# Ledger of designs, part 67: designed miniproteins, single chains, continued (3)

Each design is a single chain, and the fold is of that chain. pLDDT is the mean over its residues in the fold that is shown.

## One batch from the design tools (miniprotein)

Design m10323
Fold by ESMFold2-Fast:
Structure m10323 (fold): chain A 83 residues (1-83)
Amino acid sequence: MKEIKEKALEAVRKIAEIAREKEGLEAAEEDLEKAAEAIAKAAEEFGKKETAEKLREMAEEIESENPEAAEVLKELAEEIEKL
């Protein structure tokens, strides 16, 4: 659980950094922590493989608009699945 949350938080922070560099948008740290916690809870409730598949679907959906963020989501999905 903690390990998944830690990896999710790293990924969410990377996505926030990409958004900040491209559009000057800053996400509140609390929102990043909530997003990471939601991903960790999904992995606990639905399973690591199912959570990874959902993250890959989200990555595919945003790939045309933000390929860098999509790559971060795919990497997170692979990391969660390997745990």
Scores: mean pLDDT 79

Design m10324
Fold by ESMFold2-Fast:
Formats: sequence, structure tokens, C-alpha cells
Structure m10324 (fold): chain A 58 residues (1-58)
Amino acid sequence: MAEEIRKRLEARVDELAAQGPGGAGMAETLRATIEKSDPEGLEALLARQDAVDARVAA
């Protein structure tokens, strides 16, 4: 459900905000994107974040 995807993205927003001044701007941008996104957009956004995590872990 879109609500669970939204919560995962909000957790990432909080993590970015906690990283310091550079992260604060990224956190605001991501939060605004989440609020404007349709359910399909939220799923696509989460998939992109997962793909990035997989690449940096390898």
C-alpha cells in the first residue's frame, strides 16, 4: 500500500536530515516529491532508492 512506501521514504528523509547541512536540503526536496507523487510515483521512487543502495553496497 502507498502508505507503507511513504513511511519508508519518510524514514529516508529523516536519515538525510540527520546527516548535516548538506542532507537537510536533500531531505526537503525528497519530502516535497513524496507529497506531490501519485502511488505509482512513490513505488518508482522507492525502487530507485533500492537500486542505488544495491550499487553502493557492491
Scores: mean pLDDT 72

Design m10325
Fold by ESMFold2-Fast:
Structure m10325 (fold): chain A 79 residues (1-79)
Amino acid sequence: SKLEKAREKLEEIERRMKEIINSDASIEEKEKQLAELEKEIQNLLLNNEIPPHLLPEVEKIISDARRALEKRKEEEEKL
């Protein structure tokens, strides 16, 4: 169903965000990769591939990833 495909897409996106955050890439490269993925998510929302009632879950995934990146950036600044 469309809903099952949307859930699978959200799981893929969450996994990709975690991979970006946990990679050995620089903070600048991670910020760039997250921005590109957020743009991809926006296109999925505009194309109705993600139903509106899943928006809170999308926002949480993005928020969690950005918070994790901020923590990584703070850790680098302490070095």
Scores: mean pLDDT 81

Design m10326
Fold by ESMFold2-Fast:
Structure m10326 (fold): chain A 108 residues (1-108)
Amino acid sequence: DKVEELKKLLDELIEKYREPARKALADNTPQVLEDRELGNRLGEKVAEAAYQAGLPLDVAEKLRDFIRYLALVKGREYAEKVAEEIITALKNKDYDSLIEIVKRLLEE
């Protein structure tokens, strides 16, 4: 139940950031390329934490994609902060906190 709720919220969050991330990549600035590289590394760390927490592979992949998009749209520092919050919730298997983080990000 909570995993299904999380999956739906993550799909909404990914859709929110997909087009802004695509536009950021099109600008092809050195800053955006650095943000992409960091986002890829942070995304893999988040996906690994999700997998270790026992979440389905598709949810881990959605978390990875979201963090990649977030880094492109809001920059490295914000993406790192959000990734740390998510990883902490995942390590504690605190899915209620994880859902609240995603809901907060959707309201931004």
Scores: mean pLDDT 86

Design m10327
Fold by ESMFold2-Fast:
Structure m10327 (fold): chain A 79 residues (1-79)
Amino acid sequence: SEVEKALEIIAEEFDKYLKENDGKLTVEQAKKMKEDVIKRAEKELSPELVKQIKDFMDKFIELVEKDEEGAKVTFKLPK
């Protein structure tokens, strides 16, 4: 199925980047990984599924950005 193929692409790129970076990713590395995932997905998957993968990768990058700021980031809500 296309979903199975999407999961394989994501899993393979995550495995590659984690091995190359000793299990840790910077924001820049996560963004590059997203680019590689999307390039593969665009060749093999429907545009709708590619958009879902892009949205997933964007959420992952947001998590990496928060982690890169340190384990004790304090957020202030706007007044």
Scores: mean pLDDT 74

Design m10328
Fold by ESMFold2-Fast:
Structure m10328 (fold): chain A 89 residues (1-89)
Amino acid sequence: VDEEIERIKNDPEFAEEVQKKIREARDLYLKEHPGKRFTVEELIKWLKEQGKKDLAYAVALSVAQSAEEIGDKETAEKYRKLAEEIRKE
């Protein structure tokens, strides 16, 4: 997880792959829940329930990296742990 968070910063191709998965995750959620407001937590929970663990992982990983970038250590740690849990399941 930490290695992949670092890759988002240093590997543009990997960053694009993660962003592609995030767009796919968002589009899937909006297709199933048209007009519904949602949080990142709700998106990840729904993706896990649908067995889309690769998409859930990408979302959690991206949020952890973004939180690190802005100095939000609490949110970064929360989503890093969530990504580890998704990876193990």
Scores: mean pLDDT 80

Design m10329
Fold by ESMFold2-Fast:
Order: structure tokens, then sequence, then C-alpha cells
Structure m10329 (fold): chain A 94 residues (1-94)
């Protein structure tokens, strides 16, 4: 596995832990960093670009949400979109 995909997997684990601990600010920061890394290195992959766009929109909805349950739901869905993008990239390197 590439060092970049290893870093993305580490970030995703940290984002999941932040969500579990209800540390929404940390989860948002980590997810934003993960999205930026995916765009910078894999933005030319149409499948990754589509998943990044979904994650970005969900992250924006989470940041604008005043309800904690709704914020959690959007962050969880954003995390899932980033996880799918990383999984697809790992399958292509195998």
Amino acid sequence: MSPLLQELEKLLKEAAEALKNKDYEKAIEILRKSIELLEKHFGDDPEVAALVEVARRLLEKAEKSKDEEEKFKYLEKALQAVQIAVLRLKEKEA
C-alpha cells in the first residue's frame, strides 16, 4: 500500500474516533484534510472525484447543521464516502 493511502487510512480511523467521542470540530478538520489529499493526488480519477464531491457537500451540511444528531449523521455519511474512495484506490493498487 502506498504511504499516501496509509496516511488516509490513519486519518479515517482518527475521524471515526473523533465522531465516536462527539468531537465534531476534530472530525470536520480530519475529513477536510482527507478530502484535500484525495483531490490533490487522485482528483483526475472520475470515481474518486465524484466521491470527494459527495463528501464535501455532506461536510458542508454538517458544518451548517445546528442539530447535533443531524450533524453526526452528515459527518458519518461524509466519512463513509471518503472510506469508499480509499477502498476503491486500494483495489486499484492490488
Scores: mean pLDDT 85

Design m10330
Fold by ESMFold2-Fast:
Structure m10330 (fold): chain A 57 residues (1-57)
Amino acid sequence: TKVEVKIEEKEDGKYRAVVVADADATPAAKQTAALRAMGLQNQANKEKKKKEEEELE
């Protein structure tokens, strides 16, 4: 059983984390992946915000 987190960029430039789980993945594994996804999504959005501020000067 394997669960994976992917980060994708939306049309508005905001990043979203998506959990990809095997059909046989347990609910507990999916929940753990969801919490991890939240952290990764937050980091990606922070990096984007910083870059936008740098470009604006």
Scores: mean pLDDT 73

Design m10331
Fold by ESMFold2-Fast:
Structure m10331 (fold): chain A 89 residues (1-89)
Amino acid sequence: SAMEELERAIAERGREPAEKAAADPDAKAWIQQQKDALLAVAEAVIEHGPAEWQEDARAYMARVEATAAALLSDPAKLAAIQAAIAARA
């Protein structure tokens, strides 16, 4: 499906940013970096991908932005993410 192809492309393209984020204990910086990486891949799909991927890619961008905003505004989730990042560093 178009969503499965988008997820695969995001996983491949987002690997390097995710590896860089693993060294940063700041949950807000990590969330922002992941959001930017995922949005960049989705934007590329919208610009250059086939028509059948366009709507799924836009819906995915909206979900990424909403999820990042929700995480950034929830102190409990931020604390949990920060603890998880610190434990892996």
Scores: mean pLDDT 73

Design m10332
Fold by ESMFold2-Fast:
Structure m10332 (fold): chain A 87 residues (1-87)
Amino acid sequence: SLEELLREIDELVERLAELAKDTSLSEEEFEREMERLAERLLEKTREALKAEGLSEEEIEELMERAKERLAGLLEKARAAYAAAKAA
């Protein structure tokens, strides 16, 4: 269901926030895990938009917006990881 897909997206966003606090990870390991979570977030977002019954053109427009917002979220996660490592 759409509700279940949105819950899965929320869980992936929470995992990204937890990953940024994991100071046991090397920078390379952190970047790899971030890339994996980002790919899953975009996949689940596309599935949620399809479940909502949007057209392919509407989905592509919203996916470009989702990618821009995700890029900002990843930059914040990198900054949080750097701050946690420095603390």
Scores: mean pLDDT 82

Design m10333
Fold by ESMFold2-Fast:
Structure m10333 (fold): chain A 85 residues (1-85)
Amino acid sequence: MDGILVSSAGMLAISAVTSSWVTKKSLSPEQREEAIRLIREEAERGVRGIEELARRSESPEAQELAREYARRLREETDRIAEEVA
């Protein structure tokens, strides 16, 4: 199966947490660098979760969707990093 709802929720959760972090108070340059690093790590965890779901589904369609959502998650990571910077 697709699991696309899980992927969308994951991206929204990452964005919401990051926005809350950044907008709560102004970050120092050092804190910004750390935040970007953490965001990238969270994105990689999201990718692994999506790939794991696709593998468990044993569906070629699910695996292809997992790759597409991995790319989207990386794009979202870039946007969040840009917002934090």
Scores: mean pLDDT 67

Design m10334
Fold by ESMFold2-Fast:
Structure m10334 (fold): chain A 58 residues (1-58)
Amino acid sequence: SKEEKLAEITKELREIQKKVEEVLEDPSVSDEKKREIQLEAQKKSIELAEQMDAISAS
């Protein structure tokens, strides 16, 4: 259903945020690596937000 699809995307967005926060707080990860992970997470979050908008517009 539409509601189930939105819930799954919301869950994925929350997991992405959680993983980014964990990496940013990890002193063993380089600043360069943290930047790369943040950029990839931002890109994925934008894609997921666009999917949510498309589903919501239906």
Scores: mean pLDDT 84

Design m10335
Fold by ESMFold2-Fast:
Structure m10335 (fold): chain A 75 residues (1-75)
Amino acid sequence: SKARELLEKVQAGDLEAYLELGELAISQLSLSEEGRKAAMEAIKELAKTLDPKLSLEEIERLLLEVLMREGASKN
């Protein structure tokens, strides 16, 4: 799975993989163009503050929380 491969890269310290994972997740949501942009900005901000000690489960949870929050506010 590409999502799993990206999650493993994020856990290894590849923050660019976190942005790619975010784009992959957003592509599965029926967001407006503005909602997609807002979600990506939120993911970029989250990536800057990401704790390198977070587990894969915690990284996935934080990503889903951001996507659901931004998706709900922009749809």
Scores: mean pLDDT 68

Design m10336
Fold by ESMFold2-Fast:
Structure m10336 (fold): chain A 107 residues (1-107)
Amino acid sequence: SMLDQLNLIRQFHASYLSTLPLSDVEAMVERYARQVESQLRAIQASKADQQAVQRGLERMRRAVEELAALRRARSPQQDIVNAAAAVITERDAVDALVGAIQKRHAS
């Protein structure tokens, strides 16, 4: 099914993310956050929309902290991959929210 294919793609990205140094993961997240914040400023997004996106970025940062904690604890590989998948899920939620804000602003 399409849902199964999307889950496999997420699992593939999560597996890769789980192998990266934590410093690289944190740097990627901060670059992404800066890019998203810059995009919202460029379109003069409302304070409410900016706050909604900031809450999404904070969920993504918490997911990264959970991934880091599991890796430091040398948790089972499946738990680490699941935590990495959660980071991707939160990133996709922020992408969807930013896309919705941009679409409203273009209307």
Scores: mean pLDDT 85

Design m10337
Fold by ESMFold2-Fast:
Structure m10337 (fold): chain A 76 residues (1-76)
Amino acid sequence: SKLDELVKEAEKASEELKKLLEDPNATPEELKEAFEKYVKLALEIAKLENAPQEDIEKFKKSAEEALKKILEERKA
């Protein structure tokens, strides 16, 4: 199903993001792109599963805060 395809893509995006987070040479741009790709897929899945709008908004805010912290840690 479309949901199953998105879940598999999100899993791949999550694994790629984990690899970049573990790589001290990963650039802020690479981290941002991988993170945003994962978040986009997660939001598409949540929408297909009819997640409450309130939960979607909380996830968006948490993701934005997490990305900000990741980028701050990579500013050497």
Scores: mean pLDDT 84

Design m10338
Fold by ESMFold2-Fast:
Structure m10338 (fold): chain A 106 residues (1-106)
Amino acid sequence: REQRLEEMRRLFDEFAANEKKRIDELYKKGKESLPELKYLLRTLQANLAIHQRNAARLEAEGPDKDFELERERLAMEAYQRVVDYAQKKIDELENEIKKTEEELKK
């Protein structure tokens, strides 16, 4: 059981690493990819919300759902990390765009 949760954690860590790589590739494309980054963030937030709802339901169902609940918690942790990373990269890109526009006015 613990071995299965460690495997799930590894898979969610791999998922988070792959999504962060995708975010980095979009960030490198610059201003033109900002709408796609915002769409990706919205999709990641929606998936996080699904796992949050699943966790709340499983908590209400009681102790027989402990494995499923811990799996949902691992998913929430992974999605939260990716959401935070995507938001940070969007903020950085928007700041770079603003700075470039200010430089063009000089």
Scores: mean pLDDT 84

Design m10339
Fold by ESMFold2-Fast:
Structure m10339 (fold): chain A 91 residues (1-91)
Amino acid sequence: SEEDLKKMIELLNKIKELIESRDPAKFPEVLELIQEVYKIAEKTFSKEDYEKIKRLIGEVVEALSRPDDPEAHERALKLVDEIIKIVKEKL
């Protein structure tokens, strides 16, 4: 639904804010928000689009595993923006 897509965008923007803070103590909150995104994506998207979103989120998590790497941090933010773009295209 449009409401579910808007909620996903809100959650993804919150994830982006937490990543931009560069605070490792916020990583567990990022993971909790990712679980909420997965719940909405699984019921809202086709299997193909869900697998694509899941892959991109996996790349975000991998990049965040290197908190002292500025290139990994920048990559994580770009990947979140790519996911937001995919979700917005379904509105």
Scores: mean pLDDT 84

Design m10340
Fold by ESMFold2-Fast:
Structure m10340 (fold): chain A 69 residues (1-69)
Amino acid sequence: MVERKKRELLEEARRLEQLAQEYNALAQQYVAQSKTTGDEALAQAAKYYGKALELQEEADKLRRKAREL
């Protein structure tokens, strides 16, 4: 049944998108903190932005696979 696999892919994509949003929010907090704390907070922000981007790309791949089914 193709519909079950579509649902699994879309559920996983949704979870990855939620995680990406959480990492983006954390990165934004570290950017704000960098104004008082310095370069270490900026490095942490960059790391979280990178993770958010990777999660968004993976979610997009899963959504494309679901559409092809």
Scores: mean pLDDT 82

Design m10341
Fold by ESMFold2-Fast:
Structure m10341 (fold): chain A 78 residues (1-78)
Amino acid sequence: SEPSSPLEEFLGKLVLSPVGSLIPIPENFTEEALEAAERELGVELERDGDKLRVVKRSTKHPLEIHEAIQRLVEKFDK
């Protein structure tokens, strides 16, 4: 019931974005968080300076994506 965290909003935008989209990286988003996001969400991402390019979209069910976002937020949004 708390407002969405910046990380939760970022991950939501990431999974809804089409291939080729450039999404600004949150200031504290680590390489560990990037690797975890790719694995958990089933996406392929490429770092382009301060942005991430969507190389491949997730084929996972929306509910699985939602649960993955919640796990990532719990682990990395401190």
Scores: mean pLDDT 80

Design m10342
Fold by ESMFold2-Fast:
Structure m10342 (fold): chain A 103 residues (1-103)
Amino acid sequence: SMEKEQILEALGRITLALMFDLKDEKKRQKAVDILGTAGIKVSKAKTLEEMVEYFLEGLEQVIKELKLSKGEMERLLALMGKVLSPEVYERVKERVEEILAQQ
């Protein structure tokens, strides 16, 4: 589906961004492992709701485990906003804002 392709593209874009931005090899490997697992789950998902939930779980896990700063989180959100549908983007934005409010 178009939505699945957009979510997988967003996952790929943020994975590449983290590979370029992160200086710590262990953090780069952790990002690839978390987002790669999310991508596999999204690829096997049958509904848009399942795809979005797996995507949000992977995004929350990478943000929390890598302790991404507010600026890094806002940069990832901007990258995702270029490829995600407006409906999926708003859900992602709300989740990122919730994570930022908890820090």
Scores: mean pLDDT 87

Design m10343
Fold by ESMFold2-Fast:
Structure m10343 (fold): chain A 68 residues (1-68)
Amino acid sequence: SKLIGEGERLYVEGLEAQRAGRLQEAIAHFRKARGLYEQASKDPKYKEKAQANIERVDAQIAALEAQL
């Protein structure tokens, strides 16, 4: 899925921002990735994979927000 691939790229950008200590930027990237995974989840073929990626991203956002 193009949407999964784009979400994966944003997730990686979020991880790089987190490593650099740019926590608000990391959260912004993770939220954008979540939006793409939400769109991908509307296709039954990708629903399960997209939902797993949403759960992962939500956990990352929650952990970073707890540090702010």
Scores: mean pLDDT 88

Design m10344
Fold by ESMFold2-Fast:
Structure m10344 (fold): chain A 74 residues (1-74)
Amino acid sequence: GKELQKQDEAEKTVLAAIQLLNAGQQDEALSLLELAIKAFGFEVVLNAYQKNRSRLTAEQAATLDAFFEQKKSE
């Protein structure tokens, strides 16, 4: 369904953002996540992030945790 497609695309986008973080491209990673939130919704992107959080280093997880906390407060 449309819901499964959004979840799959959000997860692929989160994985792409993780690859950008691994390449040292933090600003590009955060911009990609902002576009994903606009396209798929905050909760869908947050859920995809939480599902894949174990793939992150402690520093990357701290960066994305701060990003999502900031977006939640907006």
Scores: mean pLDDT 83

Design m10345
Fold by ESMFold2-Fast:
Structure m10345 (fold): chain A 96 residues (1-96)
Amino acid sequence: MPLKIYEAVVRVEAPGDDPATLERLLQRVREALAANPGIKSVEFRRVSPAEAEIVIQAYTLQTLEDALTAVFRIARELGARATIVEVREVGVDYSA
């Protein structure tokens, strides 16, 4: 059966307009999410030197929830702010 795709967009802001802290945050997110085969894609969109949007696509809502939990944990550990911008069903993966 074709797999559904769920997408979340999370805005992350590093404290003190520090691009090095943002880069550490994005690296830790990439590493944390790389181990999960339920994640279809992770995209980083730089908004400013200290702010980015993380776009996560997953095959289940549970995988997406786990990914969001990891992003919020990493942001909290680095003193960064994380905000969910959008969560939606974006389609069906016919290649799966």
Scores: mean pLDDT 82

Design m10346
Fold by ESMFold2-Fast:
Structure m10346 (fold): chain A 70 residues (1-70)
Amino acid sequence: VDEAAVVAALTALGRAVRAGDLAAARQQIDTLGRMGLPEALREQILAAVEAGDAERAERLGVQAYLMLTD
């Protein structure tokens, strides 16, 4: 996995979450899935984003980074 691509996707996800842009957030979650992020974790991130829980979405994003760059 390309670490720079993972960082770019997570950065874009964080921006989308802060902006309340659910469509952009879903696109970045799909991109992370193509990079190998498990479906269960993608569903958890999406649920946090849809709930407006930015803190939980950020914590799950850190877990995604560690999983994809390990």
Scores: mean pLDDT 82

Design m10347
Fold by ESMFold2-Fast:
Structure m10347 (fold): chain A 91 residues (1-91)
Amino acid sequence: MEELVELAREAARALAAGDEERALALDEEVVRKLRELAKVKPDKEVKLAAARAQIAAAETLLPSLDEERAAEAREQIAKLREEAKKIEEEL
């Protein structure tokens, strides 16, 4: 969890500095790490919480991105929303 917390802090620092490319890359790492944690703990509630948290984080980044990076972020958000919906339907 220390690594995940540090990645989240780095993403926030990059966003504050206006480095959208770095912020997006770090957000993708946070998403990957959270998904791996959900795999280790096959609790559907944990997977749902992880997906929702990443959607919120990505949406926070969206207004600061250029059009190309915003399109990539929107695709990532759409995938996370579909994953969250599938888990929610199984609960």
Scores: mean pLDDT 69

Design m10348
Fold by ESMFold2-Fast:
Structure m10348 (fold): chain A 60 residues (1-60)
Amino acid sequence: DLEAIEDLLELARKYYSKEEAIKLMNEHLKTLKETLKDKPDLLEEIEKIIEEHKEEIEKE
């Protein structure tokens, strides 16, 4: 669920360091790639959201 993923990413940014938040996002994305390998369109949207959040964190 996209909304739940965004909420999880927001919480990670709030409670974890920049490096820890990025690691959590990478680990979660790895799990999602395995879980959603039969739903490539949904995986692509989720991957985009995670990458945008990671880029924002790294930029700041």
Scores: mean pLDDT 73

Design m10349
Fold by ESMFold2-Fast:
Structure m10349 (fold): chain A 88 residues (1-88)
Amino acid sequence: PSDAELEEAVKELSIATMKSAFKSAGISVSDKEIETLSRVVRRALSEIEADDDSISLGIKAATDAFSKGYSEEEVYEIVRKTIEESLK
């Protein structure tokens, strides 16, 4: 897929997945926060030749890290490392 197609797919998937996960956990998260997390995942994936597994792992890592109170920069590093480790 093109970079634009990959970005759109990750954006839609990450927003839907995060909304569902936070709702199930009873965590109140704003649309702005979800959009920020989606952007973090897309940034990490844009630096790596991503497959479907990498996208799913990135979304899960970002959601888990944010739920634990990590900053945007820390979430980005956690997502990047998680994806890089999965591709070794």
Scores: mean pLDDT 73

Design m10350
Fold by ESMFold2-Fast:
Structure m10350 (fold): chain A 108 residues (1-108)
Amino acid sequence: MSIEEIVDKALEKYKIDPKYRDLVVATLTLRTGGNLKKVTPRDGALLGDKELGVYGEAAVDLADILEALENPGKPTRRGAVYDPTLSDAENVAKIAGASVELAKQVLA
């Protein structure tokens, strides 16, 4: 499953506006380095969500990004903040801890 596929499923499951898809994909890509690695056992979930928990750290990163989007201007438990007054590239850079230039490249 690609990062795009896991993001699409999560947005549908948690009823988040699909307009945020590219922002979530870019942020998760930067946080994970583009690699989704399943944690074993092969059919177990190690985090509270059975489908998403299989991806371990990527599932934690995804949950953090989605919590930031659901609570604009409020820091998540991991300190991520979504600011609706900023561009998508600026939000991706801040949430992922990356440069705005790198965020623009991943969003393209």
Scores: mean pLDDT 72

Design m10351
Fold by ESMFold2-Fast:
Structure m10351 (fold): chain A 64 residues (1-64)
Amino acid sequence: MIEVEVVEVADNAAAKALVDEARARYGDSLGFGAGRTREEAAENARKAAELGGKSVGLGGVVKK
């Protein structure tokens, strides 16, 4: 089962910092996705994790 976490970020710099932190924590087990809504980000993260054979998905919602 893919574990998915979704976070709202103010900009791409904040998103990159979050990704770097998560990569340090989960290593190669992490798939990344982005979207305009939490639902879209979660689904894209899950698809990325499944496609890459990863156990964890991280979704980012970028504020516009």
Scores: mean pLDDT 72

Design m10352
Fold by ESMFold2-Fast:
Formats: C-alpha cells, structure tokens, sequence
Structure m10352 (fold): chain A 90 residues (1-90)
C-alpha cells in the first residue's frame, strides 16, 4: 500500500507539473479511483481502502495545495469525489 501510494504521489507530481490546469484535478481523481479499484480487486478490506482514501484527503491533497501544485478549487473537487468514493465502499 505505501509503495503504491508513493507511486501515485509521483504520478500526481507529474500531473501537477503539466500547464493544463483544467485536466489536473480530473486526472488525479481518475488515478486515485484506479488505485482503489485495483486494491479492491486484490482483496483489500473496505477499512483498508478507506484508510488509503483518508491518506489522500488528510495528507497528499493538503500538501499539494501548500506546494502550490493544486488550487483550493481543484482540491475541493478532488475531496468531493473521494468522499463520494468512500460512501460507495461503505
């Protein structure tokens, strides 16, 4: 999980270096959803999946905003999508 989170963070960093700001939030949402779906298919528990999503919400996304790589509006869009994803898992 940690190694896969680090890989997604690296892809997130790559995505945020792209000048196409409109697609950044959508790309990040897709990458996170893909990671969660892969972990679900691998047999990870709902509790483990929620921990991964919470890691993005509480650590990764706030750090990207602090680094100036995401706007507040982009972060809110991602947060909303991830909160919806948590409800689908529960």
Amino acid sequence: LVDKINEVIAELVEATDNPDHEETAERLIELIKKLIELLKELGKSNEELIEVIDGFLETVIPRLVEAGRLTEEEAERIKKALEELKKEIE
Scores: mean pLDDT 74

Design m10353
Fold by ESMFold2-Fast:
Formats: structure tokens, sequence, C-alpha cells
Structure m10353 (fold): chain A 89 residues (1-89)
């Protein structure tokens, strides 16, 4: 499925197998193939990739509503969900 393919790309980014730029290109290509290619979805994809890279580098942009700890917890939860999607495919 589209979600499984997207999860595989994001997991490769987390594992350091691909660069941030490569992950964005692969995800944008996937969106075009799925017919889900909108500017809003593209921005969401870029933001998610950027967040993953910042967490890996130890540089997290902290909002007034979320601490660095809360951002890491949310990221780890999303990572586990991605791993589970790929595992079940």
Amino acid sequence: SLEVRAAEILLKLVEGEISEEEAIRELEKLLKESGEDTEEIRENVRNQVELIVKIKEGTIEVSEEMTEEQLKEKFEKELEELRELVRKA
C-alpha cells in the first residue's frame, strides 16, 4: 500500500540509509503516483522529514506547547507505527 511504501522511505531516513533530500524526492514521487499530490500534503511530508532529521541530529525546534521530551515521545510513537505497518506488509 501507499502507507507501507511511505513508511519504508521514512524508516530508511531514520536508519541513515538515505539523505533528507532523497527521502523528500522519494515521498514526492510516491504522492504523484498515488494521486495524493497536493501542496498541503507535500508541506506535511517536508515537515515530517525535517523533524526526523532534527531529532537524529539532536537539534529539535521546541514550540511553546511542546517540550523536547514530548516531541521525542511523539516521534518514537510514530516510528513504532511505521515499523508495524512495514512488518505487517
Scores: mean pLDDT 68

Design m10354
Fold by ESMFold2-Fast:
Structure m10354 (fold): chain A 57 residues (1-57)
Amino acid sequence: SLEEIEEYVEQYKEMLKANFLKRGMSPAEAERKAEEKGEVLRTMLLRDHERGIELPK
Protein backbone atom coordinates (compact mmCIF):
# COMPACT_ATOMS: atom_id res chain seq x y z
CA SER A 1 0.00 0.00 0.00
CA LEU A 2 1.00 3.67 -0.25
CA GLU A 3 1.18 3.83 3.55
CA GLU A 4 3.63 0.90 3.61
CA ILE A 5 5.81 2.67 1.04
CA GLU A 6 5.87 5.87 3.15
CA GLU A 7 6.75 3.87 6.28
CA TYR A 8 9.51 2.01 4.46
CA VAL A 9 11.00 5.27 3.11
CA GLU A 10 10.90 6.96 6.55
CA GLN A 11 12.67 3.96 8.14
CA TYR A 12 15.30 4.07 5.40
CA LYS A 13 15.91 7.82 5.94
CA GLU A 14 16.28 7.36 9.72
CA MET A 15 18.74 4.50 9.26
CA LEU A 16 20.84 6.47 6.76
CA LYS A 17 20.88 9.58 8.94
CA ALA A 18 22.03 7.57 11.97
CA ASN A 19 24.80 5.88 9.95
CA PHE A 20 26.03 9.20 8.52
CA LEU A 21 26.11 10.74 12.02
CA LYS A 22 28.12 7.76 13.34
CA ARG A 23 30.66 8.36 10.57
CA GLY A 24 31.21 11.96 11.62
CA MET A 25 28.99 13.71 9.09
CA SER A 26 27.40 16.94 10.34
CA PRO A 27 23.70 16.71 11.35
CA ALA A 28 22.71 19.10 8.53
CA GLU A 29 24.61 17.11 5.87
CA ALA A 30 23.36 13.76 7.20
CA GLU A 31 19.74 15.00 7.09
CA ARG A 32 20.11 16.43 3.56
CA LYS A 33 21.72 13.28 2.13
CA ALA A 34 19.20 10.99 3.85
CA GLU A 35 16.31 13.11 2.51
CA GLU A 36 17.76 13.06 -1.03
CA LYS A 37 18.26 9.29 -1.05
CA GLY A 38 14.86 8.72 0.56
CA GLU A 39 13.12 10.85 -2.09
CA VAL A 40 14.80 8.88 -4.90
CA LEU A 41 13.68 5.64 -3.24
CA ARG A 42 10.11 6.97 -2.75
CA THR A 43 9.86 7.96 -6.43
CA MET A 44 11.06 4.51 -7.56
CA LEU A 45 8.74 2.63 -5.17
CA LEU A 46 5.71 4.76 -6.14
CA ARG A 47 6.41 4.13 -9.82
CA ASP A 48 6.75 0.38 -9.14
CA HIS A 49 3.48 0.43 -7.14
CA GLU A 50 1.66 2.06 -10.09
CA ARG A 51 2.96 -0.78 -12.30
CA GLY A 52 1.90 -3.48 -9.83
CA ILE A 53 5.44 -4.29 -8.66
CA GLU A 54 5.71 -5.34 -4.99
CA LEU A 55 8.20 -3.91 -2.48
CA PRO A 56 11.58 -5.74 -2.52
CA LYS A 57 11.91 -8.27 0.27
Scores: mean pLDDT 80

Design m10355
Fold by ESMFold2-Fast:
Order: structure tokens, then C-alpha cells, then sequence
Structure m10355 (fold): chain A 84 residues (1-84)
């Protein structure tokens, strides 16, 4: 189920970002790829966009936690989501 794969991918991605665990990040990216492929096969483009949005948000939160400027990160996130 696409929703379960996406939820698991996002959960592992957040944990990987907080802990710096590269193995968790690799697993999260693998599950995210599977979720995207399953959604595309089902014709569910909204699920693909929602997953991309959530992944960009996790990446943005990780960048801010590592000392990136929140305003610059939010601007980059908004631009990426508009280009989706």
C-alpha cells in the first residue's frame, strides 16, 4: 500500500536526519522510491506530489537543525514545491 510505504519512508527519513544514520537514510530513500513507483503505477499523481512535499519538508527541517538559515531554506522549499 502506497500510504504505508510513504509513512514508513518519512518516519525513517526523520530518524536518519536526527541521528545522522546513513543506513536509515538509505532505507528511507529505498522505501520512498518504492512508494513513488507504486503511486505512478496506480496513476495516483497526488500521492507522488504529497510524498515529494513531505520529503522536501524533512530535508528542510534537517538543514535548519544543522545551522542553515530558516528563511533561505523555506524559500528554497517553496520554489521546489512550486516547480513540482
Amino acid sequence: MVEELAERALRLAREAVLTGDEALLEEALRLAREAVEAALAAGDLEAVLELHRALYRVAAEGAIARGADPAEVEAALAAALAAA
Scores: mean pLDDT 74

Design m10356
Fold by ESMFold2-Fast:
Structure m10356 (fold): chain A 60 residues (1-60)
Amino acid sequence: MTVQEIVDRYLAELSTILDDDRLATFRRTADNIVEMEKGDAKKVEEQLDDMLRRIRRYAE
């Protein structure tokens, strides 16, 4: 799975929970994680999964 496929998968999951503004913020955060992790797909997936888990805990 490519880094772009991972990001798109998490954005699709979050689109059911977050509004457009928060999705835009998450996209920016995901792009920063990709840059920081130098495109390491495993580390990007771990960081995005952790963030998704945290967001889901705030969903009512």
Scores: mean pLDDT 77

Design m10357
Fold by ESMFold2-Fast:
Structure m10357 (fold): chain A 71 residues (1-71)
Amino acid sequence: MEKVEVTVTFEKAPADPATAVQIANDLGASGKEAKLTVKAPTKEAADKAVEAIKKSKYADKIEVEGEVLPE
């Protein structure tokens, strides 16, 4: 079974970590292995969203990566 991959993009800082956590919770609750990529306009915004996801209920079920949007 292949990993489910989802990308969340925040076009403006600050990124809304609550939206990223909600998506992570939905993926984790599915019981499937998932990868969530968070794209944000700054490294700080991406890091904060990733940190919020890693503190969420299903963090151990989800691989999380943060990326900075290209200019």
Scores: mean pLDDT 72

